# Designed miniproteins, single chains, continued (5): the designs that were tried, part 64

Each design is a single chain, and the fold is of that chain. pLDDT is the mean over its residues in the fold that is shown.

## One batch from the design tools (miniprotein)

Design m18359
Fold by ESMFold2-Fast:
Structure m18359 (fold): chain A 84 residues (1-84)
Amino acid sequence: SEKEKLIEQAKELEKQGDEAAAAGDLRRAADLYVQAAQKYFQAGEYKKAAELLRKAGRLYGQVPGGQEEADQLFGLADQLEKLA
């Protein structure tokens, strides 16, 4: 029940991230993917959380001043992949 609710929240945030990315709002898209990853992490879905953190990192790497955030997100994704 709680896990199912977290996964549905994560899917909604991921969808919003996809829409922001399609609109060219890369920073907002990355932030939404990080929020989706947090919900997947709370649900125990570590592989999916890591995938979204990598996706967010790639988008941060494309925005001015986003390199530090990108590096941090890639590091977190690597850690979560070890838990999956």
Scores: mean pLDDT 90

Design m18360
Fold by ESMFold2-Fast:
Structure m18360 (fold): chain A 111 residues (1-111)
Amino acid sequence: PAPPTLTQSPSSVTVKEGETATLTQTASQDVGSDVSWYFQKPGEEPQLIIRNSSTLVPGVSSRFVGSGGSGTTKYLTISNAKLEDTGVYYAVSGAYDPATQGQGSTLTVVA
């Protein structure tokens, strides 16, 4: 089967420290719950933060919440934003072979 297209929105967003940012992923086909979120800090390798749409990776801050049930649309909510949350967030689905990655959403957190 052809892999779905993952579209992430917004492509770029700026928030102040302490604000909430919500990032959305929309797939062109049903991906079930098989969406992971990766966070890439400037100059670092991407790190897995959420698996299976809503499962927080151990050691990751509870300020990060994945949501969205089965279907095409998933959300990443970042509450009480901190300067260190600045970077690119990628949605990845393994529901189809090959795995599909979104274009990324850039979050900038300012004081």
Scores: mean pLDDT 86

Design m18361
Fold by ESMFold2-Fast:
Structure m18361 (fold): chain A 84 residues (1-84)
Amino acid sequence: DLKKKIEEIEKKIKELEKKIEELEKEKEKLEEELKELEENSDDIPRIIGLKLRIIGIDLDIEKLKKEIEELKKEKEKLEKELKE
C-alpha cells in the first residue's frame, strides 16, 4: 500500500523536523551560556566543552536535514507511482 508508505514517510519527516527544532533551542541556550562564560570567566575547559557541544549539535542538525531531504525524495517517487 503506497499510501501507507507515504503517510509513514510524512510522519518520519515531522518527527525529524521536531528533533531539529529541539536541537536548535538547545544550541541557542548553549550559545548564550558560552557568551556569558567568554565575557565573565577564564574557565577555559568549560568554554571548550560548550564549543564542542555546539559543534556536535550543528553536525546532528545537518545529518537530520540530510535525512529529511532523502525522505522527501523517496516520498516524491512514491507519489509519482500513485499517479501512474
Scores: mean pLDDT 85

Design m18362
Fold by ESMFold2-Fast:
Structure m18362 (fold): chain A 59 residues (1-59)
Amino acid sequence: SEELEKLKKEVEELGRKAGVESLAKKVIEMADELYKKGNEEEAKKLLESAKQFLELLLG
C-alpha cells in the first residue's frame, strides 16, 4: 500500500528526529506483521498513533 509505505517513512523520520529510532523500527515491524495478516486498517492505526505521539514529543 502506497499510503502504508508513506506512513512508515514518516514514522521512521520522526523516530530518528526524536532519538527513538529503535522504537520506531519495532513499531514499523509490528505494522508490517499486521499488514501480512490482512489487518491493513490496524497497521495504519498503529502507524498513525506512533506518528501523532512522535509529533507531540517533537512539537
Scores: mean pLDDT 85

Design m18363
Fold by ESMFold2-Fast:
Structure m18363 (fold): chain A 90 residues (1-90)
Amino acid sequence: EAEELFKKGGELLMEGKFEEAIELFKKAIELSEEGSELRARSLTALGMAYYLLGKKEEAIKYLQEAIESNPKSEYTEHAKRLLEVLQKEL
């Protein structure tokens, strides 16, 4: 299930297994509904995983996609803050 994939991806991120985490987050996105909170959370996590791999362009892309998918969610505000940090600090 998409929620299980998201959770497992988060665990892999904490273990430093960024490439494996990215794969699980991408699957969670495929299985989640457009505009859903889970999709927005998974896109935000995918952006963070790419950032941790040093892939800034991909990180920015997926964080922007998270914001566009659900502009009013709490998780979208988190994605906006991460984008501002990435654009100014990097």
Scores: mean pLDDT 80

Design m18364
Fold by ESMFold2-Fast:
Structure m18364 (fold): chain A 75 residues (1-75)
Amino acid sequence: SMIEEAEKKLEEEMKKLREWAEKNMSPEEVKEFVELAEEIAELLLKKLRGEPVDEERLAELQKRMAELVEKAEKK
């Protein structure tokens, strides 16, 4: 139930992030942002389930997502 609640909340947050990105980014940046957010979410859920994750890959994805947000905010 705790994991199911986390998954539902994550889906809601992902929808909000997509809507925000569509308003603040180019279509190409939106596609990249959504793909990054989906992969980050998948890795975080795996970590929550106690599965091994590539921590370096997770950090790289988070850094790239932050760069896209910074670029959008500067517009």
Scores: mean pLDDT 80

Design m18366
Fold by ESMFold2-Fast:
Structure m18366 (fold): chain A 92 residues (1-92)
Amino acid sequence: MELSNDLVPREALERVARLLEEAARAARAGDAEAALRALDRAMEELSKLPEGSTLAGVVQISLALARRLIERGDLEAAAELLERTARWLRSL
């Protein structure tokens, strides 16, 4: 339906969603290090997506905010944001 560079492989979206769920689970368990490692892997996967994608941009903003929340000890808020972002990706 779209002929733009915003076409993202479904497998890439599934991988990112899984990594966000892993990060959220780690954050809820109080494991900030595991949460940050999962975020780094999610960011790496996003960097392989087409530039200028609104989808990639929205997810990157969410990851940056989640990282900031984890670094400040707001693990619950980070987990909620990550869970919402993963759910949104899966609904695409």
Scores: mean pLDDT 79

Design m18367
Fold by ESMFold2-Fast:
Parts: sequence; structure tokens; C-alpha cells
Structure m18367 (fold): chain A 92 residues (1-92)
Amino acid sequence: MITDEELEAALADIVLGTYLSILRSKGKQEEADKILAEVDDSIAGRYLGAARAAYLMGDKETARKFAEKAIQVSKDNPELRKKAEELLKEVE
């Protein structure tokens, strides 16, 4: 049985991949590369990547949702948590 957390992480990957593809197609390669440089393969990193990509695409609701999720799952990674908290402040 797939967990809600695994499903949400998979959705974050789809959001990240989709928005990175759109950013690159619009010539925003530098912005796409910066997002990839901040993302790792942890659940928190995947959420942060999706939030960053959504924010750059003007999708504030999706950006906020995934930034909040990144904060919730990054309690043992204070550096990633700070990046997610900073992004959440930018979205608001």
C-alpha cells in the first residue's frame, strides 16, 4: 500500500520535473539549474525543489503547500528547513 507521504513525494517530483521542463523551454536554464543544485533525493529535498519550481512559475498555492511539507519533514536537517522557511516567507 502506497503511503500518503510517498504519494505526496511522488507528486512533488512530478511538479518539479514539469516546471523545470517549462522553465528550460522559456530560456530560464539558470533558474532551473539553481533549483537542481538545492535538491537532494530526500523527501524534504524533493518537496523543497517542487516548492521552488512552483514559486518561479507563479503557482503560489503549490509553492506554499510543498514548502510547508518540506518544513514538517526536515526537523533533523536545519539547513534545508531554513531554506523552506525562507521560501514560505517569499510566497506570502
Scores: mean pLDDT 79

Design m18368
Fold by ESMFold2-Fast:
Structure m18368 (fold): chain A 63 residues (1-63)
Amino acid sequence: LSEEQKKELKEKAEEFERELLREYLAGASPDEIRARRREFLKEMAKEYGLSVEEVEKLLKELR
């Protein structure tokens, strides 16, 4: 990934985690939150041409 794509991925992940926190506080179940995270990782993997595992690794490295 380019530096621009890495920055975009990080920003999307941070926005998504804020959304999940709001949903969790609004009464979403832990199973629903886990499903939402799995969906997000699959969407990012498809968009950037990576595996889910590669997306998870990149997000960890960007922290």
Scores: mean pLDDT 81

Design m18370
Fold by ESMFold2-Fast:
Structure m18370 (fold): chain A 111 residues (1-111)
Amino acid sequence: SEAARLEEEGLFVKAAARIQELLEAGDVEGAARAAVEAAVSIKDPELAVEMAYRLSRYATQRLIALGQEDKIPEFVKAVEEEIERLVKDEELKKRLIEAAKKGVEEAVAGA
């Protein structure tokens, strides 16, 4: 619905701002937690997967812009660990990890 799309965009903007703040402070693990928490807050699994993809892509683009490409593996590991901690459904867990990794890979390829 239009309302659900607007709520998703609002969540993305808020989460992206928090991720930027955390990465500028050097808190890569905090940025990964913020991205995963935003994604898993969405009840619709398709929108949750899309959010994980979008926020992981955004965070990786910010790490590249900050000259911290060496921190990308730390970010990916923290995302995977947070998904493992928060998500109990095995299929959703796999989809969220795959989406996050795709977002990271696309950000690196576009750099």
Scores: mean pLDDT 90

Design m18371
Fold by ESMFold2-Fast:
Structure m18371 (fold): chain A 65 residues (1-65)
Amino acid sequence: VEEELERLAEEVRRRGASLEEVRERTLEAVARFLGISRAAAEAFYRGTNAAAEARARALAAELEA
């Protein structure tokens, strides 16, 4: 699971792959492990990480205003 994802990311990085390639391989691996579509894995990642980052950024801006 986590070990397999880290191994995959490490192998892709060793080949001099871009961060974009590492992300794509990771999302595909997660989709396979969970038995969901790659699109569903991307939507989950986008929802959790992007929303959290946006909220943190908005809160910081309001506190500094």
Scores: mean pLDDT 63

Design m18372
Fold by ESMFold2-Fast:
Structure m18372 (fold): chain A 49 residues (1-49)
Amino acid sequence: MDGITGVRLGIRLGGHIGLQAMLDALDAGKSAEEAGQAGVEAAYASRKS
């Protein structure tokens, strides 16, 4: 977890949102596949808006 903080802060806002959603899904106990989908959906929503 600690090592990811620097990476997140270095990423553009849109990419940061997608990665953050993916990490939140993993933290909630979802599978890697489900977490990946959540990240993609969050990134698309961010770009659409």
Scores: mean pLDDT 61

Design m18373
Fold by ESMFold2-Fast:
Structure m18373 (fold): chain A 60 residues (1-60)
Amino acid sequence: MEKLSKEEAEEALKQAEELIKINPKDEHVIKSLEVLIKLTKDEEMKKKFQELLEKAKKAK
């Protein structure tokens, strides 16, 4: 898999945040966030994806 640029990672983060607001426990979004964490090499962006993933998992 090709690595995400910082700009691509930032855009993906914004899209994931919007989807989580609509359905916080969406399995597809959770799985997508896990893939984004693996593809992202920028530690700052990786941490932001991890924080969003934790937020999604805690939403009941």
Scores: mean pLDDT 75

Design m18374
Fold by ESMFold2-Fast:
Structure m18374 (fold): chain A 68 residues (1-68)
Amino acid sequence: SAEILELLRSTDTDGDGYADILAAAQRLAEKLGIPLEEAMRALMEADPDSDGRVDVEEAARVLAERFG
């Protein structure tokens, strides 16, 4: 989970604690060896307001529950 959190934070270029879903999904798909669509689906689950940005800590929590 800490590694996933750091990966998500690396896509948070403005340091506001949020990451763009597409950028985060691309990095996760590459890191975990999963399809981009699967990574995007998991991140969209952590973005209930559908603004295309996800809280990096909440996303890391959802991803840790789903992927370990």
Scores: mean pLDDT 74

Design m18375
Fold by ESMFold2-Fast:
Structure m18375 (fold): chain A 72 residues (1-72)
Amino acid sequence: DVGLEHVRKAAEYIVKARKAIEEGNLEEARKYLEKAREHVAAAEAAGFSEEAAVLKEEIDRLEEEVERKEKE
């Protein structure tokens, strides 16, 4: 299932982004969040709207964390 694979990859990139944020690598974190968003969009298009919505919310939260740390 292509949609399920996109859900899985989005979650994987979210985990990588969170680790990059913890390590202070904000540029790397942004790249992972961008890849996660691409997979979320693909999952949503494939009909996984509920799963995509949850992942999108987590990505939004992590993007806010990156923006906050960049202003410090």
Scores: mean pLDDT 87

Design m18376
Fold by ESMFold2-Fast:
Structure m18376 (fold): chain A 81 residues (1-81)
Amino acid sequence: SSMEQKEKEEKLMEELERRLLAAYLEGLAQDLSPAEMRERLRKVLEEFLKENPDLSEEVKKEMEKWVENMLATYERELAAR
């Protein structure tokens, strides 16, 4: 049903968010450059998409936006020094 698909997609979004947050915090602890942080977060996303090949294009775009928002935050915080 459409509700079951929505619940599955919501859980997958939460799982990606947890993986991205973990990678982001590790990158912060390692003092990564913006380029290195981008590579790290992109790798997490690509591996997640590979594990979940049946994701809709809409959900994939939302995941891409989440990564770009995290990177924009990282770059902004770095530039504020």
Scores: mean pLDDT 83

Design m18377
Fold by ESMFold2-Fast:
Structure m18377 (fold): chain A 56 residues (1-56)
Amino acid sequence: MEPLPMSPEQQALLDAGMAELKTATTTEEVTRAIGRILRAIGDAIQAYLEQKKRLG
């Protein structure tokens, strides 16, 4: 599996989501943490696809 290129901002969102999951005590907190993780992954995939389009 090739690592996706992540910006410091995307990495910070992933780290924040994981930290929230570790401290989450309610369903709402878990859902919020998962949302942050998914958003960071989505942003990384989108950046990779845009880079691939430029390379042709």
Scores: mean pLDDT 73

Design m18378
Fold by ESMFold2-Fast:
Structure m18378 (fold): chain A 100 residues (1-100)
Amino acid sequence: MTNSQITSFIKYIKSQPKFAVAKAAITTSKFGNHTGNGKIGIYNAYQIFQYFKVADTNNNGVITKAQAAGMPQWVINAIDKNGNGVITISEVKKMISKIK
């Protein structure tokens, strides 16, 4: 997905009825550890896309280690499945397929 497509997807996520419920259910502690069980909910995906969009300063769909320095570790762990410290649009697409 392009940065523009990520923006459109964020708008779509926010419009879903279950988004408001998921947002209300999340606490500060869950923000730090909500992917510990390997499950990604709709609000978790929203937060991950927001971090990706902010970090992708080049709008090239790739987040380098330097660009990821400001990202919470749970976001990196949720997307960077190969552990190389580089986040790609392909990894973001794999994440979206886990949203129920």
Scores: mean pLDDT 61

Design m18379
Fold by ESMFold2-Fast:
Structure m18379 (fold): chain A 86 residues (1-86)
Amino acid sequence: MPLVMMYTGAGNYYYRQGKYDLAIFYFNKAIELDPEFAIAYTNLGRVYYEQGKYDKAISYYQKALSINPNNSIARSNLQKVQEKLK
């Protein structure tokens, strides 16, 4: 449990620095420890969105919502990505 939070924190730290490959690495480490950790999927979606990889962003936001349907951040971000695909 504490390791999931540590990896998610590291991912967020690198995301804020624009180091997206490192952010993806650490969010994937969080998912390896807890495949039902919706927050890590939401954060992966955000990273892929920033990289312009909209199909991957949509996939991860949908995964987060399948785990936690009340995830307002994932829902809002999913709508934003879908508008980019036009």
Scores: mean pLDDT 86

Design m18380
Fold by ESMFold2-Fast:
Structure m18380 (fold): chain A 65 residues (1-65)
Amino acid sequence: KAKEYEERIKKDPEDAEAWRKLGEALFAQGKLEEAKEYYQKALALDPEDLEAAKNLAQVNLALAA
């Protein structure tokens, strides 16, 4: 649930996984611009997160369509 990841971010704003998971929840809801922002935050915190990088590429393609 998105609330769980929001609470994780409130407690630890450097929790890259929580940012990515929240982005995934937003993407599933069709909130593409918000999902992109959250994936960018996840990558800023953990540049080696391959899943966040793939998710960012996917959302960029969806926004271009």
Scores: mean pLDDT 82

Design m18381
Fold by ESMFold2-Fast:
Structure m18381 (fold): chain A 74 residues (1-74)
Amino acid sequence: SAELDALLAELEKLVEEAKKLGLDRKTILEIEECLGLAEIARGVGKITGDEEFALKLLEKCLKEAKEALKKGLA
């Protein structure tokens, strides 16, 4: 749970950073969609007790969000 919460917080911070930097709406929406899917997966993990899928999804989302930010800054 603490690991999931930390990854989720990092992803939320990336969304706020993208907004602060004035990145285009499409880039922000892509990061927000990923965050939404991760939040759903976290909820499922909490109910089932299996957090591995949510962890992998959050790690993938963070990687994709960082790449989207890098492209938006280029």
Scores: mean pLDDT 76

Design m18382
Fold by ESMFold2-Fast:
Structure m18382 (fold): chain A 68 residues (1-68)
Amino acid sequence: KEEAEKFIEKAREALEKGDYLTAVRYASKALGIDPENAEAWEVLAEAMEGLGLTGSAEYFRQKAEELK
């Protein structure tokens, strides 16, 4: 979980910079470590929304809601 949190933090930093592809990469790494981490799914959804992939964003947001 600690390692997953580190990747989530990097993904959030990428989101703040508008680097959505980097945010997707780090959020995906976090999910590879802890697939039940709702925050990682939320960050992935935000990154997809930033890329204009609204359908993917809605799907990942739903995953985050299911894990709360």
Scores: mean pLDDT 81

Design m18383
Fold by ESMFold2-Fast:
Structure m18383 (fold): chain A 74 residues (1-74)
Amino acid sequence: NAQFEADVLLALGEIYLAIGKRDESKGNYEAALESYRKAVELYRQALALHPSPDVQARLAEAEENVKKVEEKLK
């Protein structure tokens, strides 16, 4: 079931997004970047299996967080 697989990927993406936010709040930008990139990958996979406005919003948030943290590491 593609929707169930998408829901699992969404849940995993949310976990990595939360880990990224936690590490970013601690100033651990390299770890935050790794977690945000994993969230982006998982959300893209979920969106490919089952398009959803909620998944699109989570993906956009994760992508913006990747850019924000990359700027801090330059």
Scores: mean pLDDT 86

Design m18384
Fold by ESMFold2-Fast:
Structure m18384 (fold): chain A 90 residues (1-90)
Amino acid sequence: MEAARAARAAAEAARAAAESGTAEAGTGAAIALIGAAVQAELEGREEAAELALEGARAAAEGVASGTREGIREGAERAAELAERAAEAAE
């Protein structure tokens, strides 16, 4: 289950970004979630792909805020959505 594995990896990246509050970690989480969404689409997991894309947007909006608080908030939302994407991909 490649899509579920990718989404779980993205959830780990998002949790790391929520802990650190750095733009680099937040950007990494957004990229990981885009990768998870692509993998879900390739496997025909439409709901998982949509959840992963919403997570990528949350992480990216956090980074765009320019604040540590915004990065953490976006990453926390991204981690939640990534875990839901992993469940939907199974």
Scores: mean pLDDT 87

Design m18385
Fold by ESMFold2-Fast:
Structure m18385 (fold): chain A 92 residues (1-92)
Amino acid sequence: SRERLESNKKLALNAVSALLLTALSNFSLGDVEGALADIEAARDLAIKTFPEKAEEIDKLADEAKEAIKAGDFEKAKEYVKKLLELLEKALE
C-alpha cells in the first residue's frame, strides 16, 4: 500500500538523519574516519530510498566529505542540513 511505502521511507529518513548527525558528532570529537564512514552509510541508504535523487545526494554527500577532510565543521553542517532538507522534500 502507499501508506506502507511512505512509512518505510520515513523510517529510512530517520536512519539517514541519525547517521548524518552521528557523522557531525564524530567529526566534532576528532574522529574524521568515523565521520566519513557515517556520511557514506547515509549516502548509500539515502540513494536506496530515493534513487530519483541519487545525483543530488551524491553531490551533497561529496561536499560534506570534502568539508570534513578540510576540517570545516560549519560547511559540513551546512551540507548535512541541505541533504536532510532534500530528503524531507522528496518524502512529501
Scores: mean pLDDT 88

Design m18386
Fold by ESMFold2-Fast:
Structure m18386 (fold): chain A 63 residues (1-63)
Amino acid sequence: SKLEQIYEYAYKKAKELLEQGRSPEEALDEAVKLAKEIGRSLGVSDEAATKAAERAAREALED
């Protein structure tokens, strides 16, 4: 699904930033920004894209 694609890209972005030593807050912020950009291209609302990115960043931190 479109939301699964947004989640996957947001997860990879959050994981990359966390591995580079960025804070969880910075990783979340950048994942949300990326998710909104991809979401707009796919016709997904900013709200839905943000929720997908929030889940992705949380799960990336828990790994």
Scores: mean pLDDT 87

Design m18387
Fold by ESMFold2-Fast:
Structure m18387 (fold): chain A 56 residues (1-56)
Amino acid sequence: SEEDKKKLLEGLEEAEERTKELLEKAEEKGRKLNEEQKKASEAAKKAIEKRKKELE
């Protein structure tokens, strides 16, 4: 099931990249993240980290 693992990992990486992109853009401009962006970023990061650990 390496194909399944690859697809799952790609999906997780895309979600993580989206989350990091939002955080990097906010950091780059010194902007404050609103509460919704923080919640989305934290929830996504935790979900991705949990799933990545399952694949490890």
Scores: mean pLDDT 73

Design m18388
Fold by ESMFold2-Fast:
Structure m18388 (fold): chain A 68 residues (1-68)
Amino acid sequence: DEELEKKAKLASERYKLPFEAVLTLLKMIASGEIDEETLEKVLKSLSEDAQEVVKERFEHALEVKKKR
């Protein structure tokens, strides 16, 4: 929620990306709503800098889910 919004705002400002798009992607990755196939399609529409951030967050979210 608010924590994800703060992270998305920082990433949006740093990489010059739309805040709403970054926030939505981070929420979907954290909640597991986005699968790997969908993630690949979305990454193609982002800048290279944003692709790195989203990929790193996706890997971290998977690790957190394993630990429950």
Scores: mean pLDDT 66

Design m18390
Fold by ESMFold2-Fast:
Structure m18390 (fold): chain A 79 residues (1-79)
Amino acid sequence: SDREKGEKLYEEGKKLAEEGRYKEAAEKLAEAAYYYKKAGDLEKAAEAYEEAAIAAAKAEGLDLEEIREAAERAREKEL
């Protein structure tokens, strides 16, 4: 099923991220999100998309969480 495909891809993506293979992890996690969305599991899809974005940022040597925190601090100083 689409949900089973999503779950397998999600587990593969998480394992790749643990191995530091962030570009490959991002690709697998994004694919997992697509299958979760097709299965109607929007919560799992959103979670997988977020993890894919974090993995993609780490592949570029960026920490997405640190980028988000910096953006929040900049907004507080400008307002």
Scores: mean pLDDT 78

Design m18391
Fold by ESMFold2-Fast:
Structure m18391 (fold): chain A 80 residues (1-80)
Amino acid sequence: MTPTQLMEQALASEDPEEALRLAEEAVRRVEETSDDEGLIAQMRRALEELRRAVEEGDWEAQRTHLEVLLGLARQIEADL
């Protein structure tokens, strides 16, 4: 499963904990396969913001950060 596919599943999930787990796995796979330190740093930041949104129960913020992570995953995979 690609990082983009993991993020698409995370966005489709109704469970915040499942969405966070899928996003963490997507970022981990990008870190293992990509040398783009700038995009990896952006994904790490978005993941930290997603974790905070999940902890706070902020559904709007959760969706925003998941969409950012999906965009970054698509960008990295397009450059591979």
Scores: mean pLDDT 83

Design m18392
Fold by ESMFold2-Fast:
Structure m18392 (fold): chain A 68 residues (1-68)
Amino acid sequence: MTLRHAIAVLKREFGLSEEEARELVNEAIKLLKTLSEEEAIKRLMEEFGLSEEQARLVVSLARLILKN
């Protein structure tokens, strides 16, 4: 998974600008370096007002970037 593909997914699913999608993915990547997946999901819900489903998608995309 590339950063470009993750941004494209978030733009389609959430109606975000490229800049907003990039910020969400970068924050999720940063959180996953210090927190568990579950902790990162909760943090994104608190910081960005995302639903659990939305936060889980963002964290999943960031995890795939980190593993590729």
Scores: mean pLDDT 82

Design m18393
Fold by ESMFold2-Fast:
Parts: structure tokens; sequence; C-alpha cells
Structure m18393 (fold): chain A 83 residues (1-83)
């Protein structure tokens, strides 16, 4: 993997750890950094949406879920959260 791919993977893992521990604000920060590396990363878009939803930022969460589905229409997690 390239250095950028490794950094993206580290940020995804850090964001996932923050989500699991309930630190949603920290998860938002890590996933935003991941999207600076790859703006079309469907995993980071979906998980950023989830973290924002947990913070009550529902309109922002919806926008990220919609973007994740534009990139990956098979993303069941994003689709379920928009239903």
Amino acid sequence: PSDRELELEVLRLAGAAALVTGDYALAVEYYRKALEIDPDDAVSLTNLGTALAKLGRLDEARAYYERALEIDPSNEEARANLA
C-alpha cells in the first residue's frame, strides 16, 4: 500500500475505535481527516454520518449518508440510516 493508503487505514481504525468508545466528537475528527486523503471513501463517509447522528447533528449525518450511497449504492449501512 502507498503511504497515503496506510494513513487512511490508520485514520479509519482510529475513528472506529472512537465510535466504539463513544467519543463521537473524536470520531468526527478522524473521519474528516480520512476524507481529506480520500474524499470518496464510502466507509469514512458512512461512519462520519453515524458519528454526527450520535451527536444529534442529523442534517449533516444525512448529507454524508447520501454521499456514501452516491459512491457505493450497495452500502447497506448508509441506506438503512436514510430509511
Scores: mean pLDDT 84

Design m18394
Fold by ESMFold2-Fast:
Structure m18394 (fold): chain A 73 residues (1-73)
Amino acid sequence: SVAERKEKLLAEAREAIKKGDLESAFRLATELALLGAYEEALKILTEVYEKSKDESLKIQAQEQIDFVKSLLS
């Protein structure tokens, strides 16, 4: 089900954050947003933005945060 897929993606994204794999966390948060899990996606994207030392990844995370927020308005 879509709910089971959201739970799996969220668990994988949290694990990626714990391992410092911010690129994977970014990708998984984008997949969460595509499934309509906007609040969960924003939480993961915010952690990617805050923890990343890579300027390119920070910019991509900020752009996705702004996009997902626009869908909640």
Scores: mean pLDDT 89

